# Ledger of designs, part 101: designed miniproteins, single chains, continued (2)

Each design is a single chain, and the fold is of that chain. pLDDT is the mean over its residues in the fold that is shown.

## One batch from the design tools (miniprotein)

Design m7503
Fold by ESMFold2-Fast:
Formats: sequence, structure tokens, C-alpha cells
Structure m7503 (fold): chain A 57 residues (1-57)
Amino acid sequence: SAAERQQILRDVGGAIAAIGEQLQGQLEGKPEEGIERAREVIEELGSTIVPKPLEPV
């Protein structure tokens, strides 16, 4: 059921965003880098439905 996979991706994205906001309060150095990378990983995983990115290395 592809719809179930997409639902999980939405939930994961929301959870990561919430965690990112907490990290911003604790770390004022480079929280944006973590959030941006997480977003890109989620989008790639959503496209392939693979729970592990292996690029670039």
C-alpha cells in the first residue's frame, strides 16, 4: 500500500522538524544544516522508499 508509505514519510518529516526546533534552542551554531539535510534525505527516501541513503559517501 503506497499510501501507507507516504503517510509514514509525512509523520517522520513532522517529527524531524519538531526535533530540529528543539536543537535550535540548544545549539545555536548550525541547526539549519541538520534540518536541511534531514529534509533532503526524507524526500529521497520517499522517492525510492529506501530507509538508507548511500550517497555521496
Scores: mean pLDDT 62

Design m7504
Fold by ESMFold2-Fast:
Structure m7504 (fold): chain A 70 residues (1-70)
Amino acid sequence: ERRKKLEEREKKLAAEGGGVGGVEALREDDIAEARKLGDEESVEIFENWESADAETIREARKRIDELIAK
């Protein structure tokens, strides 16, 4: 279940070229999962991603993916 979610997110990112397009497409899912996990910091990062560094967004996504994998 959780692994399927991670696989779908990775597929979405890869299909969009693994860049900004994929990040944009996953934004809504990132926010929803961050809220589910109680990671308010990541929610703020994804909601204000235009003001966040790409590295910060990448790290926040990795944290969420790790939490989903549990």
Scores: mean pLDDT 67

Design m7505
Fold by ESMFold2-Fast:
Structure m7505 (fold): chain A 104 residues (1-104)
Amino acid sequence: MKEELLKKAVDLAKKGIELFRQGKYREAAIVFQKAADLAREAGHEEFAKALSLMAQGAIYAENGDYKKAAELFRKAADIFEKSGYTELAEEVRKLADELEKKSK
């Protein structure tokens, strides 16, 4: 039961990253927040915190604040790495690097 919620949270996190790469920041924020809610229900509080930071970062990106979005994504990536989600951490760091390039 909890494993199914966690798997769905991971799948939604990957979907949110894909939406973010497409420039669909508002939709990405909604998906990351749904992922955070499922992760919290599964009892994975740190993973949920990282996903909530991703949702906040996507909102900042929607508003054109790419520097703040990158900062929040780097914090989320650090939490993903510490929680054993090394692939998600790497993908999110790449998004943060792209956001920092846009903030020039």
Scores: mean pLDDT 88

Design m7506
Fold by ESMFold2-Fast:
Structure m7506 (fold): chain A 70 residues (1-70)
Amino acid sequence: MSEEERARLLARLLGVDDVEGARELVRKIYDPNATPEEIDRAAERLLGRPLSASRLTAIVLRLIGEEIDA
């Protein structure tokens, strides 16, 4: 799956129209140098509210599952 496809899927899973913000969050999720704090901050900016680590993990697992199934 391409970064563009991942960004669109993540935006759909989060219920947001901001595909560019979703793309930035995808980049942070797949960046081995990104801290959990940076990922949480990117998710909060995209959603306008803090996202718990367990909810973020569930969303990432759904994203990866869709990539494997595609």
Scores: mean pLDDT 73

Design m7507
Fold by ESMFold2-Fast:
Structure m7507 (fold): chain A 74 residues (1-74)
Amino acid sequence: SSRDEAIDREERRALARLVEWARAHGLSAEQVSALLQRFAARYNEVLARAEAEGWSLEEVLAALERVTDEVVAE
């Protein structure tokens, strides 16, 4: 669906941003694995909550962008 395509596109954008940030900061493979696990957990929580509470696409995308911003800022 258009909704699923938009969410998938946001996930790909977020992952690219995280990989570039990790590379720029010289993270070890172990640190990268931990970062990606934390990101995936938070991202899946947002998606599960959005489905359970009937969030609009705009609300889901905004929440997913905040997850990426918070993970990168740490």
Scores: mean pLDDT 85

Design m7508
Fold by ESMFold2-Fast:
Structure m7508 (fold): chain A 86 residues (1-86)
Amino acid sequence: SKEVLEKIKELIRAGKYVEAAELIEKHPLDREQLAEVVGEQARALGASEEDVERVKELVLEGRLEEANRLALESAEPAVQAALAAA
């Protein structure tokens, strides 16, 4: 439902990812709702608004692997630095 979607987004903004995941498991999301949740997660991880919108667009197009790759590249410079150091 729209109310559940807004609660999931609120939990992500608050850094409560476990509680957000539990709500997603109990309430199946359509593609549009999934795009909003993935976009909010990318934003929470530090992605620019331009990259957030691109990630949402890829989810809406069903290009989930490309959305995940873009989210990792744009959202966490620290993760990229850690991987380069390993």
Scores: mean pLDDT 71

Design m7509
Fold by ESMFold2-Fast:
Order: structure tokens, then C-alpha cells, then sequence
Structure m7509 (fold): chain A 100 residues (1-100)
């Protein structure tokens, strides 16, 4: 895998999830969703620029899409949503780092 593409993927994922966590901490679910959707758009761009990393980037995109669905679930407490986002960020960062 190309190291530059992996580092860019990691940055988009971590910054997007951190922005979503910050929005949730402020009580703004709509802003959290927008942060994840922006990260997905940036990852789609990276996939076009680095087709050799398509499988890794697609995995990250699908994971972030599942987090968007999680944010839309009114039965989950805000604190639990934050905890799940933090856990997923850690797991995704670990997976991305193994590709380097």
C-alpha cells in the first residue's frame, strides 16, 4: 500500500470522528452526522486518487456509514454514542496503521 494514501486515510478518519465526538459533546447530533458525511466524501476522493488502497478506504467508508446510522438511532443515549465513536476510531486507526 502507498504510505501517503494510508496516512491521508488515517487523518480523514481520525479528524472526522473527533469532530463528530466534539459535536455530540455539545449536544449537536446534526453537526456530528455532517462531520462523518464530510469524512466519507473526502475518503471517496482519496479512493479515486489512490485506487491501490480502494479496499482499505471502502472499509473505512462503510464503517463511517454505520456510525451515521448509529447517530440516527434515538434509543441510544448521547454518552453511549460518544463511547462507540471513540472505540471505532481506535479500532480503525489500528487497522490503518497495520497497512504501513
Amino acid sequence: MKKEAIEKTKKVVTEGVDAAIAALAAGDVAAAKAALEKAIEELEKLKEEYPECKELIDFCIETLKELVKLLEDPSLPLEEKIGILALVKGVLSSIINKEI
Scores: mean pLDDT 86

Design m7510
Fold by ESMFold2-Fast:
Structure m7510 (fold): chain A 74 residues (1-74)
Amino acid sequence: SAMEELERAAAEAREAARRMREQLEAQGDPNASKMYESALARIDEIVAEFRATGDLAAALRALRALIDLMEQEA
């Protein structure tokens, strides 16, 4: 189902956020926790937007963009 696909992508994004946090913490970045919380809030926002619109393609693109951003900042 569309919701199962979204939740899989959201789980991947949450895992990417966790890895970003761990990498930033290992580097001594004081913003690690704030960036992690911001990433989780953005994932929740994307999921909520999908619940409102039903636009799976838009939600998956947004989650992938967030993962790519987190991988570049870590």
Scores: mean pLDDT 86

Design m7511
Fold by ESMFold2-Fast:
Structure m7511 (fold): chain A 89 residues (1-89)
Amino acid sequence: STAERYAELEANSKTPEAKKLAAIEVFAAEAEKIAAAGKAVERSAFEKALKDLEELGVKVETKEEEGKVTLRLVDEETGYEVEVEFLVK
């Protein structure tokens, strides 16, 4: 799950900046993997992941249309940004 991979990478990251970058990358990679498999992310897991990212200082922009979510994740400190698209059940 997104939460499990998040916790795994967070445990291996030693700085807040590294944890934030790792969190964005893990979320994006897991979302892309789920989308590639033709699966949907559970809404509760999605909502928790968004909250966890926002608590780390990630700026989250969301568009949702009939269960299809487009997410833009921005680290405003570094200018690093990722856009991912996936389905939510």
Scores: mean pLDDT 74

Design m7512
Fold by ESMFold2-Fast:
Structure m7512 (fold): chain A 56 residues (1-56)
Amino acid sequence: MDKIIEAVKEILKEHPKANAEELRELLEKKYGFELSDEFLENLLKLYPEIKKKIEA
């Protein structure tokens, strides 16, 4: 799970306006992570700091 969190942080650093859908697409394109929408929603629920960056 830590590798996914680090990948999310790197994507948001490069794409600070990425929404949840764009984040999922970039994770698949750059890192090959096949994430479900449910998994991404749970990840954002557990890490509110990441959710706030996507919402800003």
Scores: mean pLDDT 70

Design m7513
Fold by ESMFold2-Fast:
Structure m7513 (fold): chain A 57 residues (1-57)
Amino acid sequence: GMATSREVAREIGEKLREIGDKIEKGIAIGRELREKEGLSGLEATKKGLEKAGLIPK
């Protein structure tokens, strides 16, 4: 059957959750890189997001 507006909203919500999980992972990786490598906050965040697959290398 056709998806209801609620089913579409739920699917969008799940996709947003997946993106949120990747953002959290990227931030965590960035913090580890900052701690271990002494990178700037911006560089550490960028590399974390690259490793999480949110932005290209």
Scores: mean pLDDT 76

Design m7514
Fold by ESMFold2-Fast:
Structure m7514 (fold): chain A 70 residues (1-70)
Amino acid sequence: EEVEKLLQEAKEEADKIVKEATEEGDKKYAELVAAGDKKGGLEAYGKLLMEGGREAQAKLAEAHAKAKAL
C-alpha cells in the first residue's frame, strides 16, 4: 500500500502538470488566434502540451524508481 500511495501521489502531480500545461496552451492559442496566427497558436499549444507531458513522465518515472527501491 505504501507503493500504491506513492504512485497515486505521483499520478496526481503528473495530472496537475498536464492540466496546467493545457491551460497555458489554451491561453497562448487564444492569444495567437485573436492575432490571426492560428498556425502559430496550434504550434505553441502542441509544444506546451509536449513539455508538460515530458515533465509528468519524469515525475512518474521517479516514483516508479522509488517504488522499486522499497
Scores: mean pLDDT 81

Design m7515
Fold by ESMFold2-Fast:
Structure m7515 (fold): chain A 66 residues (1-66)
Amino acid sequence: KEVREKSVKVVVETLSKYLNEEEVEIAKYIFKDLSVEDIIQGVENATALPEEVKKKVIAEIKKIEE
């Protein structure tokens, strides 16, 4: 539970640097009921994020899972 909440927070904070407010709210809505694995897949499929940022976010999520 804590790991999922922290993972969502990291993704949302990163997205708010690259996406507008409406897009961030949609992402929050999508992520609210997703597993950590589904959140990672969502980040990998996010065309709006640079590859460098995707890798960093996924690494942070995996670090939280430990």
Scores: mean pLDDT 71

Design m7516
Fold by ESMFold2-Fast:
Structure m7516 (fold): chain A 90 residues (1-90)
Amino acid sequence: SSIEDIKLAIKGLEKLLEEVKKLTDDKEAQQLAIDGLEELLKKVKHPKARGGLEGLLSTLKEQDLSKEQIIEALENLIKRLKKLLEEEEK
């Protein structure tokens, strides 16, 4: 279901966020975030959830970000997807 797909994206991003937080190197954090987003995009089918994942992936491929910026970007995407989930459940 579309709701299950959004939940899958949120859970995957929360796990990715925890893994990124354990790293000390900005480049390793960025590569882990890129790899994690690409893996989520193989599983997530919901168009709006995919759009959020693709948007962040594009930003990470175009810009060199610090670990703290990557954490903030992941937290912001999780927040947006949680709002999307609430809207789809109405």
Scores: mean pLDDT 87

Design m7517
Fold by ESMFold2-Fast:
Structure m7517 (fold): chain A 68 residues (1-68)
Amino acid sequence: SAALEEIERLAAEAVAEAATLSEELKRKMQTFTDLLIAEARRNPDRISVAQVRAMLEWLVREARAAAE
């Protein structure tokens, strides 16, 4: 679905941003986004692209703050 494709794209972008900070943060972001994508595939009616975008943007901001 278009929503799942957008979630996968947002996840890849969040992992790429975390990778610029550290290997540890990349690994944590990859693990989290893998679980998020699995949940979106299982329960697509319970996932909002807007909520996923806001959550991942927040997590990337927290990762940047932690890396500084």
Scores: mean pLDDT 84

Design m7518
Fold by ESMFold2-Fast:
Parts: structure tokens; C-alpha cells; sequence
Structure m7518 (fold): chain A 92 residues (1-92)
């Protein structure tokens, strides 16, 4: 699927980065998602998914390189669920 291809490309791009560059990406994502979490228009379900994503990103900051890639895979799964939820609400 297009989402599986996007996931594979994101994982590949992240794996090419240095450990310091990977940490910078994670910090940027945490800041962005915390800003989105402040949006009062988000559903409770969307807020819960963003909170879980933030928690995994924070865990990745203290994890080993191998654990960071595994955690990022889980983060991408949750991001896909968030996007799907938004799309389904707009289609209804």
C-alpha cells in the first residue's frame, strides 16, 4: 500500500541520519505534536493517539539506536491510525 511505501521511505531516511540528527528529528516532532495537542478542535481519540506518539518519541530519546528504529516503527503505525481516523471523519 502507499502507506507501507511511505513508512519504508521514512524508516530508510531516518536510518541514514547520524544519532545526533535522529535526536534532532525526534525533538522537532515532539514539539510539533505538543502544539497540535493544544488544538481544542481535536477529538479525545485524536488527542489520545498524539499523547501516545509523544510518549514513544520521548522514550526514543533515551533508547539505544536499535530500539530507536523499533520505536519509530511503532510511532509510524500510530501516525497512520491518526491519519485514517481524520480521513474517516471527513468522509462521513
Amino acid sequence: SSMEEARKKLMEELSKLSEEEQQEVFRGLIEQYRRWLADPSLSDEQKALLQEIIALLEKALSASKAEQLELFGKILDLEAEFVKLVAEQKAA
Scores: mean pLDDT 77

Design m7519
Fold by ESMFold2-Fast:
Structure m7519 (fold): chain A 88 residues (1-88)
Amino acid sequence: SMEDLLKAGRHIGEAYRIAKEEGAEEAVEYLEKAGQHLVRYITSGDRAALEEAIEYVEKALEAAKEEGAEEMARHLEQALRHLKNALS
């Protein structure tokens, strides 16, 4: 749903802000790619683009967990929930 996409976008934005503030360069790169694929999904309706966005958010979440970035990880877990709801 559009509501799920908006909520996912807000959580991705918050995780991106935290990643930039903390200098978490790998997470920043993954979230930039996730954002690009999410925009492609919104503009084209291509379900594969949504699947790619989910993959990059999952990679960012893995990086956040390895670094103990609890707030970033929480936002990414919420983003994944909403993206997966949009995919279903």
Scores: mean pLDDT 89

Design m7520
Fold by ESMFold2-Fast:
Structure m7520 (fold): chain A 66 residues (1-66)
Amino acid sequence: MTSEDVAQAARDLATYYEREGMLDAAEQFRRLADEVRENPGLDVEAMRQRMLDIALEANGGSSLPK
């Protein structure tokens, strides 16, 4: 994946979470997209993992334990 791919994915996820009413997650994805665009030399793999962490916290952080 390129930095542009990560920035695009983060923007798409921010839009998705904003529509779902998950404003905190949307804001985090927007910040991540801006950070990647401002610093194209960032580690793409690390940024991808941060996107997954944000998505997991938003969708599964409050899931029922078993």
Scores: mean pLDDT 74

Design m7521
Fold by ESMFold2-Fast:
Structure m7521 (fold): chain A 67 residues (1-67)
Amino acid sequence: MSLEEILRAGAGGAAARAAKLLSERTGVDLSDIEVRVEVTEDTATGTARYGDEEVVVTVSLEQVLNP
């Protein structure tokens, strides 16, 4: 499995977690929440936004590979 696949999986998980946290905090449906995923060399970041509310979850490659 490639490093890119591992990082994208981590980023997807982070984005899903961020969206769920924002949905729980605001009471808004997941379908109304904007989700973005960013992958760098050693980090995966998921961002959820609704209006001016934002939740960011970042996981490092080291944390993904060495739990």
Scores: mean pLDDT 74

Design m7522
Fold by ESMFold2-Fast:
Structure m7522 (fold): chain A 60 residues (1-60)
Amino acid sequence: SMLEKQRKRLEAEKERMLKSINSPALRDQINKWYASLLAEIDKMEQEEREKREEELKALG
């Protein structure tokens, strides 16, 4: 849930920033930054779901 909210927030933030920013260098930085954050969140969400299920299984 928290990761899902974070992802939506970052996506909206990125769209807003790109809309108002005209500098190619800054746009590139923003694109890379948010792409990295979004990819990490998606990866963490999937990994956490699987890991949590596996951990609960191991605990009995």
Scores: mean pLDDT 78

Design m7523
Fold by ESMFold2-Fast:
Structure m7523 (fold): chain A 100 residues (1-100)
Amino acid sequence: TVALVQQVAQLIRESGRAYADGDLDSADKHIDQAKATIAQIEDPQVRQVLLDSVNRVISSMVAGDILRVAGESDAAVRDLVLDSTDRIVQDMLERVQALL
């Protein structure tokens, strides 16, 4: 389980970086790979924490897109999404560790 959780964390971070670089296709691919990895986790509580975390990352990216349309700079949106992604991954790992 720990190895799969670390793989999900890496895929989420890779998705955030791809989004920040403007590579939306790679960002989506990494999210899909994260969801596929989560499906391999047998513990339903761990699986739910990881799925909630992936949904939070997607919501952060959507919020980033809205902020860009509202007139925020690309650099500011990039920093906000990367910071949010790092915080989400850290929170996810702490929550999973508490369940193991």
Scores: mean pLDDT 85

Design m7524
Fold by ESMFold2-Fast:
Structure m7524 (fold): chain A 76 residues (1-76)
Amino acid sequence: SMLEERIRELVDKFVAEGWLTEEQGEELRKLMLEKKVSLDDIDVLESAGRLMARQGIANETRLRALQTIIDFEAER
């Protein structure tokens, strides 16, 4: 699906940029699919991830923040 493709592209980009390890990327991908994130949610997550990476926030802290955003959106 278009959604699964967009999720894969986002995760692959974060791993390629060194913002997440391959293992952390797989964890994020599974969560995004489980919580059925929207295309708009993916755009928000990409922007947030890029901003946190630019600010030098550690990968583990960044992953936790992204997971929190996903959980928050899933509760709506």
Scores: mean pLDDT 79

Design m7525
Fold by ESMFold2-Fast:
Structure m7525 (fold): chain A 91 residues (1-91)
Amino acid sequence: SLSTLVIPDEKLRAILEEVGVTEEVLTLQEVLNAVREWLGARGLHDPEDPLLVDVSDSEVGELFGVDRLDLSDIEGIAEALLKHSTPFVPL
């Protein structure tokens, strides 16, 4: 679920901090929005299809282990972000 609270790992946090996101605990939706802002700031979107992003030479590409990212694949992106996060459960 995109409402799941997570604690990003060091690699994901480095990307988030570049777009001014410094919170220790975020929802997956907030993490996804920050990653989208990071990609947009770098102008990596395909000019013919804004849902496709060339990440081959980027920190996001290294994090996800892919050369190209499809932003319409919300489930796949959420799964990749969860691999670089620890679920946060309030006591």
Scores: mean pLDDT 80

Design m7526
Fold by ESMFold2-Fast:
Structure m7526 (fold): chain A 57 residues (1-57)
Amino acid sequence: FSDESIQLIVDRAIQLSKSAPDPGAAQEALNRLIEAAKKGDETAFVEASIEFQRAVL
């Protein structure tokens, strides 16, 4: 991922988390997603991404 692509994904994710059915769970998952991205932890990133999708859907 490029830095610009990551910023676009994060910005969209923040907007989705605010309008999510469970904003608390969405924010928790988003925080884990950002942490994993900063560390380059692909496994944690995938897991957090799935949790985020579940929280916003």
Scores: mean pLDDT 74

Design m7527
Fold by ESMFold2-Fast:
Structure m7527 (fold): chain A 83 residues (1-83)
Amino acid sequence: SALVERLRALTRAARPEVSAALAALREALKDEPVDVQIQKLSDFMGAEAERISLEAGLSPDLAQVNADFTRLATEEELRLEAE
């Protein structure tokens, strides 16, 4: 759909900024326990998804759903990488 393509384009445009901030956060957390790293990185990705969604003109409710989904998906991915 047009909405999906627009969101994908906006995510691609924001990706370098998000990647740089994520790399800086990973460096700041490198000496923390793995569970703390997973929690903080997942929270960060959720907050970025909310920001990108709001900038894309999504309602606050849809932005929150995208944030929650992104947080959970990131947590699961990082947990699998840690095993």
Scores: mean pLDDT 75

Design m7528
Fold by ESMFold2-Fast:
Structure m7528 (fold): chain A 89 residues (1-89)
Amino acid sequence: SIPPTSQSDINNFRNVITTQFITDYNMDAANAQRAADAIVTYINDHGVDGAQRNAIMQGVVRIINGDIQGARDIVGDATVNRIQQILSR
């Protein structure tokens, strides 16, 4: 079966975000994929503009690195709690 166009767009977006985490944030591939999956899930659930997307990316980087307070300072407690739930799946 041919996947829906929306799924192809989601896959392309996930790949772009994964590459950005590797190149811009020096993440290893496994952590970059995990972070990208969390961001894609969060954006699909909530919708975000480009500035909010960048803040969420920085928040996810901090969560993966164990800096939970730094993540809360950027995106707030509710967003951090939601991202942590996604990462625990």
Scores: mean pLDDT 75

Design m7529
Fold by ESMFold2-Fast:
Structure m7529 (fold): chain A 91 residues (1-91)
Amino acid sequence: DRDKEEAEKAIKEAEEAAAEASKLTGIEVKVPYHPDPRKTFNAANALLAGLLTAIELYKAGDVEGAKKALAAAKEFAERAAKEAKEEEEKL
């Protein structure tokens, strides 16, 4: 399924960015899984954008801005994981 393949690719890219951000800041971000592959794809891509922004800010010397961006990305990931669990409970 193309949607599933695209979701898996987006997850991989988000996991790589999360690993890089964790190396730089020490803050761990877990990439969320959703039962709907399209929702997983959207969440992973939104998280990837936030993680890349945090990495870019850190490399520019804005360590405080990078930490705030990463905290926002972590909060987004935790909220997406909660929504995924609620959707699973409806099944």
Scores: mean pLDDT 78

Design m7530
Fold by ESMFold2-Fast:
Structure m7530 (fold): chain A 80 residues (1-80)
Amino acid sequence: MGRDYLLNGDYQQSVRIYQQQLSTDPDNPDLLSGLGGAYANLGDYQQAIDYSQRSLDLNPDHPGARGTLALAQNNLLLSQ
């Protein structure tokens, strides 16, 4: 696959781990991007957009967040 987003089969556990880390470091763009990617893989595209946008607000050049935001927005559009 040529997509730069979280490719982990344990996405629910990834969400939990990222949420725990964000409780101590809420302004970390890598953690926000990872959480966005995990939500996108779970099909929760609104959460994926929200967390990816927060990551980009801190680091506009974050490639993972940019990719996840684009994919989540496209999937949300197709689901509406």
Scores: mean pLDDT 77

Design m7531
Fold by ESMFold2-Fast:
Structure m7531 (fold): chain A 99 residues (1-99)
Amino acid sequence: DKLKKLREELEELEKEYKELAEKIEEKVPDISSLEEVLNFPEEVKELVIKAMEIKLKGAELKLEIAELEGVLDEEEIEELRKKLEEERKKLEELKKLLK
């Protein structure tokens, strides 16, 4: 069952994200914007980038699950795909700035 596999993959990603978010919070108490990341120590920047990559993967899996379950309209799916593409571009730009 494709849905069962995707849900299991999502659960693992959510667990990994939670562990990374807790590590980031221990080093920096609050992150309100992506621009704040540019001023962080390099080791914290790497954790934030990894957390953002996992968050994007989780969002992509959630969208695929919702599409397979038929809980979203085609227009809603296209809008979410567009938002995910914009977030991917922002992450790639941020990674270039941190390189």
Scores: mean pLDDT 77

Design m7532
Fold by ESMFold2-Fast:
Structure m7532 (fold): chain A 103 residues (1-103)
Amino acid sequence: SLAEKAVEKLEEAIEYLKKKDFEKAIEKLEEAKKLLEKTPPTEENLEKAEEALELAAELKNKEVLEKVLEVYLAALKTAETLELILRAIGGMLRVIGALLDLE
């Protein structure tokens, strides 16, 4: 499914973040975003987005944080349950907080 492909792209982004390869991490986050624009997110998609957010905040990379925000925005637009909508909004608020702190 497209949601399963989005999990794969988010996992690839996480691995690039661990290597501090921010350019490749952003590329994989963009690929995940495009998939999530076309399919409702799963809980696993949002769990992987949260892992990417935590790493991006720890690494204090503004461009990666901005791309994670775009991933959550894509998920919010296609989310079909109140629980997933609230999780996406919560993720967006955490990214905004990290961006304001430059963390």
Scores: mean pLDDT 90

Design m7533
Fold by ESMFold2-Fast:
Structure m7533 (fold): chain A 88 residues (1-88)
Amino acid sequence: KLEQEIAELALKLAEAAEQGDYEKAFELADKIVELAKQIVDQLLAQGKLSQDEADQAKRGADKVGELLKEGIRQGKLDAIKKAAEESA
């Protein structure tokens, strides 16, 4: 069910970015990372991951979150440039 929530948040992030709501897109990226870490914690609690594997997976989640935010920042910069060009 957490995996379904992440998929739903990813769709909402894409929609927010397409609509130019970059603040919401950044918030959704943070929520995706939070849920991914919750899945890792659940797997660790169930004995399906070692502590080292859980720590590695959480570092991976943080890295994915930063890459998502970089993509959002680039989209925002491109939108600002286009608006400036169309306003001249």
Scores: mean pLDDT 78

Design m7534
Fold by ESMFold2-Fast:
Structure m7534 (fold): chain A 89 residues (1-89)
Amino acid sequence: SMSALDKLVERSGLSREQAEALVEAILRKQAELRKAHPNATISDEELAKEALEEILEAARRKGEELGLPREKVERFVEALLELASNGDE
């Protein structure tokens, strides 16, 4: 089976190093949001939606910072959302 990172690389056309940098930005943003909302629950729909938007924006911002093509960063975001919806990993 292909790892989540391998799928993100394949779908976006980014290098492994570039995809890893975007993943690191996402993980940092997730950690920040968890610290800001330690009592958040899955039932907080508005908070969950806001968190998702901030996570996706963190990936886009990191891509821009690294000078990555917007087209590839958007493919990365699409692949990330597809992986989340499938629940495989």
Scores: mean pLDDT 75

Design m7535
Fold by ESMFold2-Fast:
Structure m7535 (fold): chain A 102 residues (1-102)
Amino acid sequence: SAVLEALARHAREALFRAIEAMVRYAGTELHVPSRDLLEVMEEAVARAEAFIAAQPVPSLEELVEFVRELADEMADRLGLSEEDRERLRELGVRTAREEYEK
């Protein structure tokens, strides 16, 4: 269905914008090395693609919960403090909400 394909693209774009925001923040504000950022980005993108393949039309709350899980996985891999983890989570969730509600 063309409608379902368009909705899946919208969800994918919201997730990719959230991932981009979190990765940029980790690089610019937390000074994570580019190699570690690339590995985390590739894993987050693969996770997002798998999520959309399983749930092409997620609810806003399902999308937001998934972004929280992504932020926690990124923070674990990068060895971030609880404070930086929470900031990453808040940024990812805010970006995903704003993009998905467009």
Scores: mean pLDDT 89

Design m7536
Fold by ESMFold2-Fast:
Structure m7536 (fold): chain A 76 residues (1-76)
Amino acid sequence: LSPEMEIEIHRAMLLMAASVAIIAARNAGNEEAVEEIRKLAEKAVKEIEETKDPEEAEKIMRKAIEEINEILKKAE
């Protein structure tokens, strides 16, 4: 994999994780969590686009997914 492809993969993985989390939060009736997850994902995607470094992109993606999971956990 090229570095550019690795960055794209991490971006895609983050978007997939965020989409699943948004569906879960919405099904739970937690609109506040939906908005928080959406904003967090938008910010993290922008940071990944700006880095140009696959290792940094992976770090941003992993941190964002962890924060998304914390939002879902606190919402319960």
Scores: mean pLDDT 84

Design m7537
Fold by ESMFold2-Fast:
Structure m7537 (fold): chain A 61 residues (1-61)
Amino acid sequence: SPMDQLKAQLAAVEAEIQRLTDDMMRKVAAGTLTPAEEADGHARMTALVAERNAIQDQIDA
């Protein structure tokens, strides 16, 4: 169903947010995070949060 597809997309975006968070935290702990990677990570997180919110709004409609 369209709803099941939206829920699957939401789960996929949430999993991607978790993977990005884990990767960034690992790099911070290792002292390997560059300013460029921090900026890229921030941009990616912003886009993923916006996508998650858009999907959630469709589910809640």
Scores: mean pLDDT 89

Design m7538
Fold by ESMFold2-Fast:
Structure m7538 (fold): chain A 57 residues (1-57)
Amino acid sequence: SAAAEAGAAGGRAWRAGGDDATVRDASSQKALEAGGRPGTGATGTQGGADAAVHAAA
């Protein structure tokens, strides 16, 4: 059903986003070992700095 599929897809998209951040970090470390440049994803999914900014604002 279209409604159920839309709901499932939406939920999965957000879950994938969280997991993607962690996977990116692992991949970036492997690239660094090969002499590559890592991305800016070396933090947890949440990002502690961002949470602090939210508390301040």
Scores: mean pLDDT 47

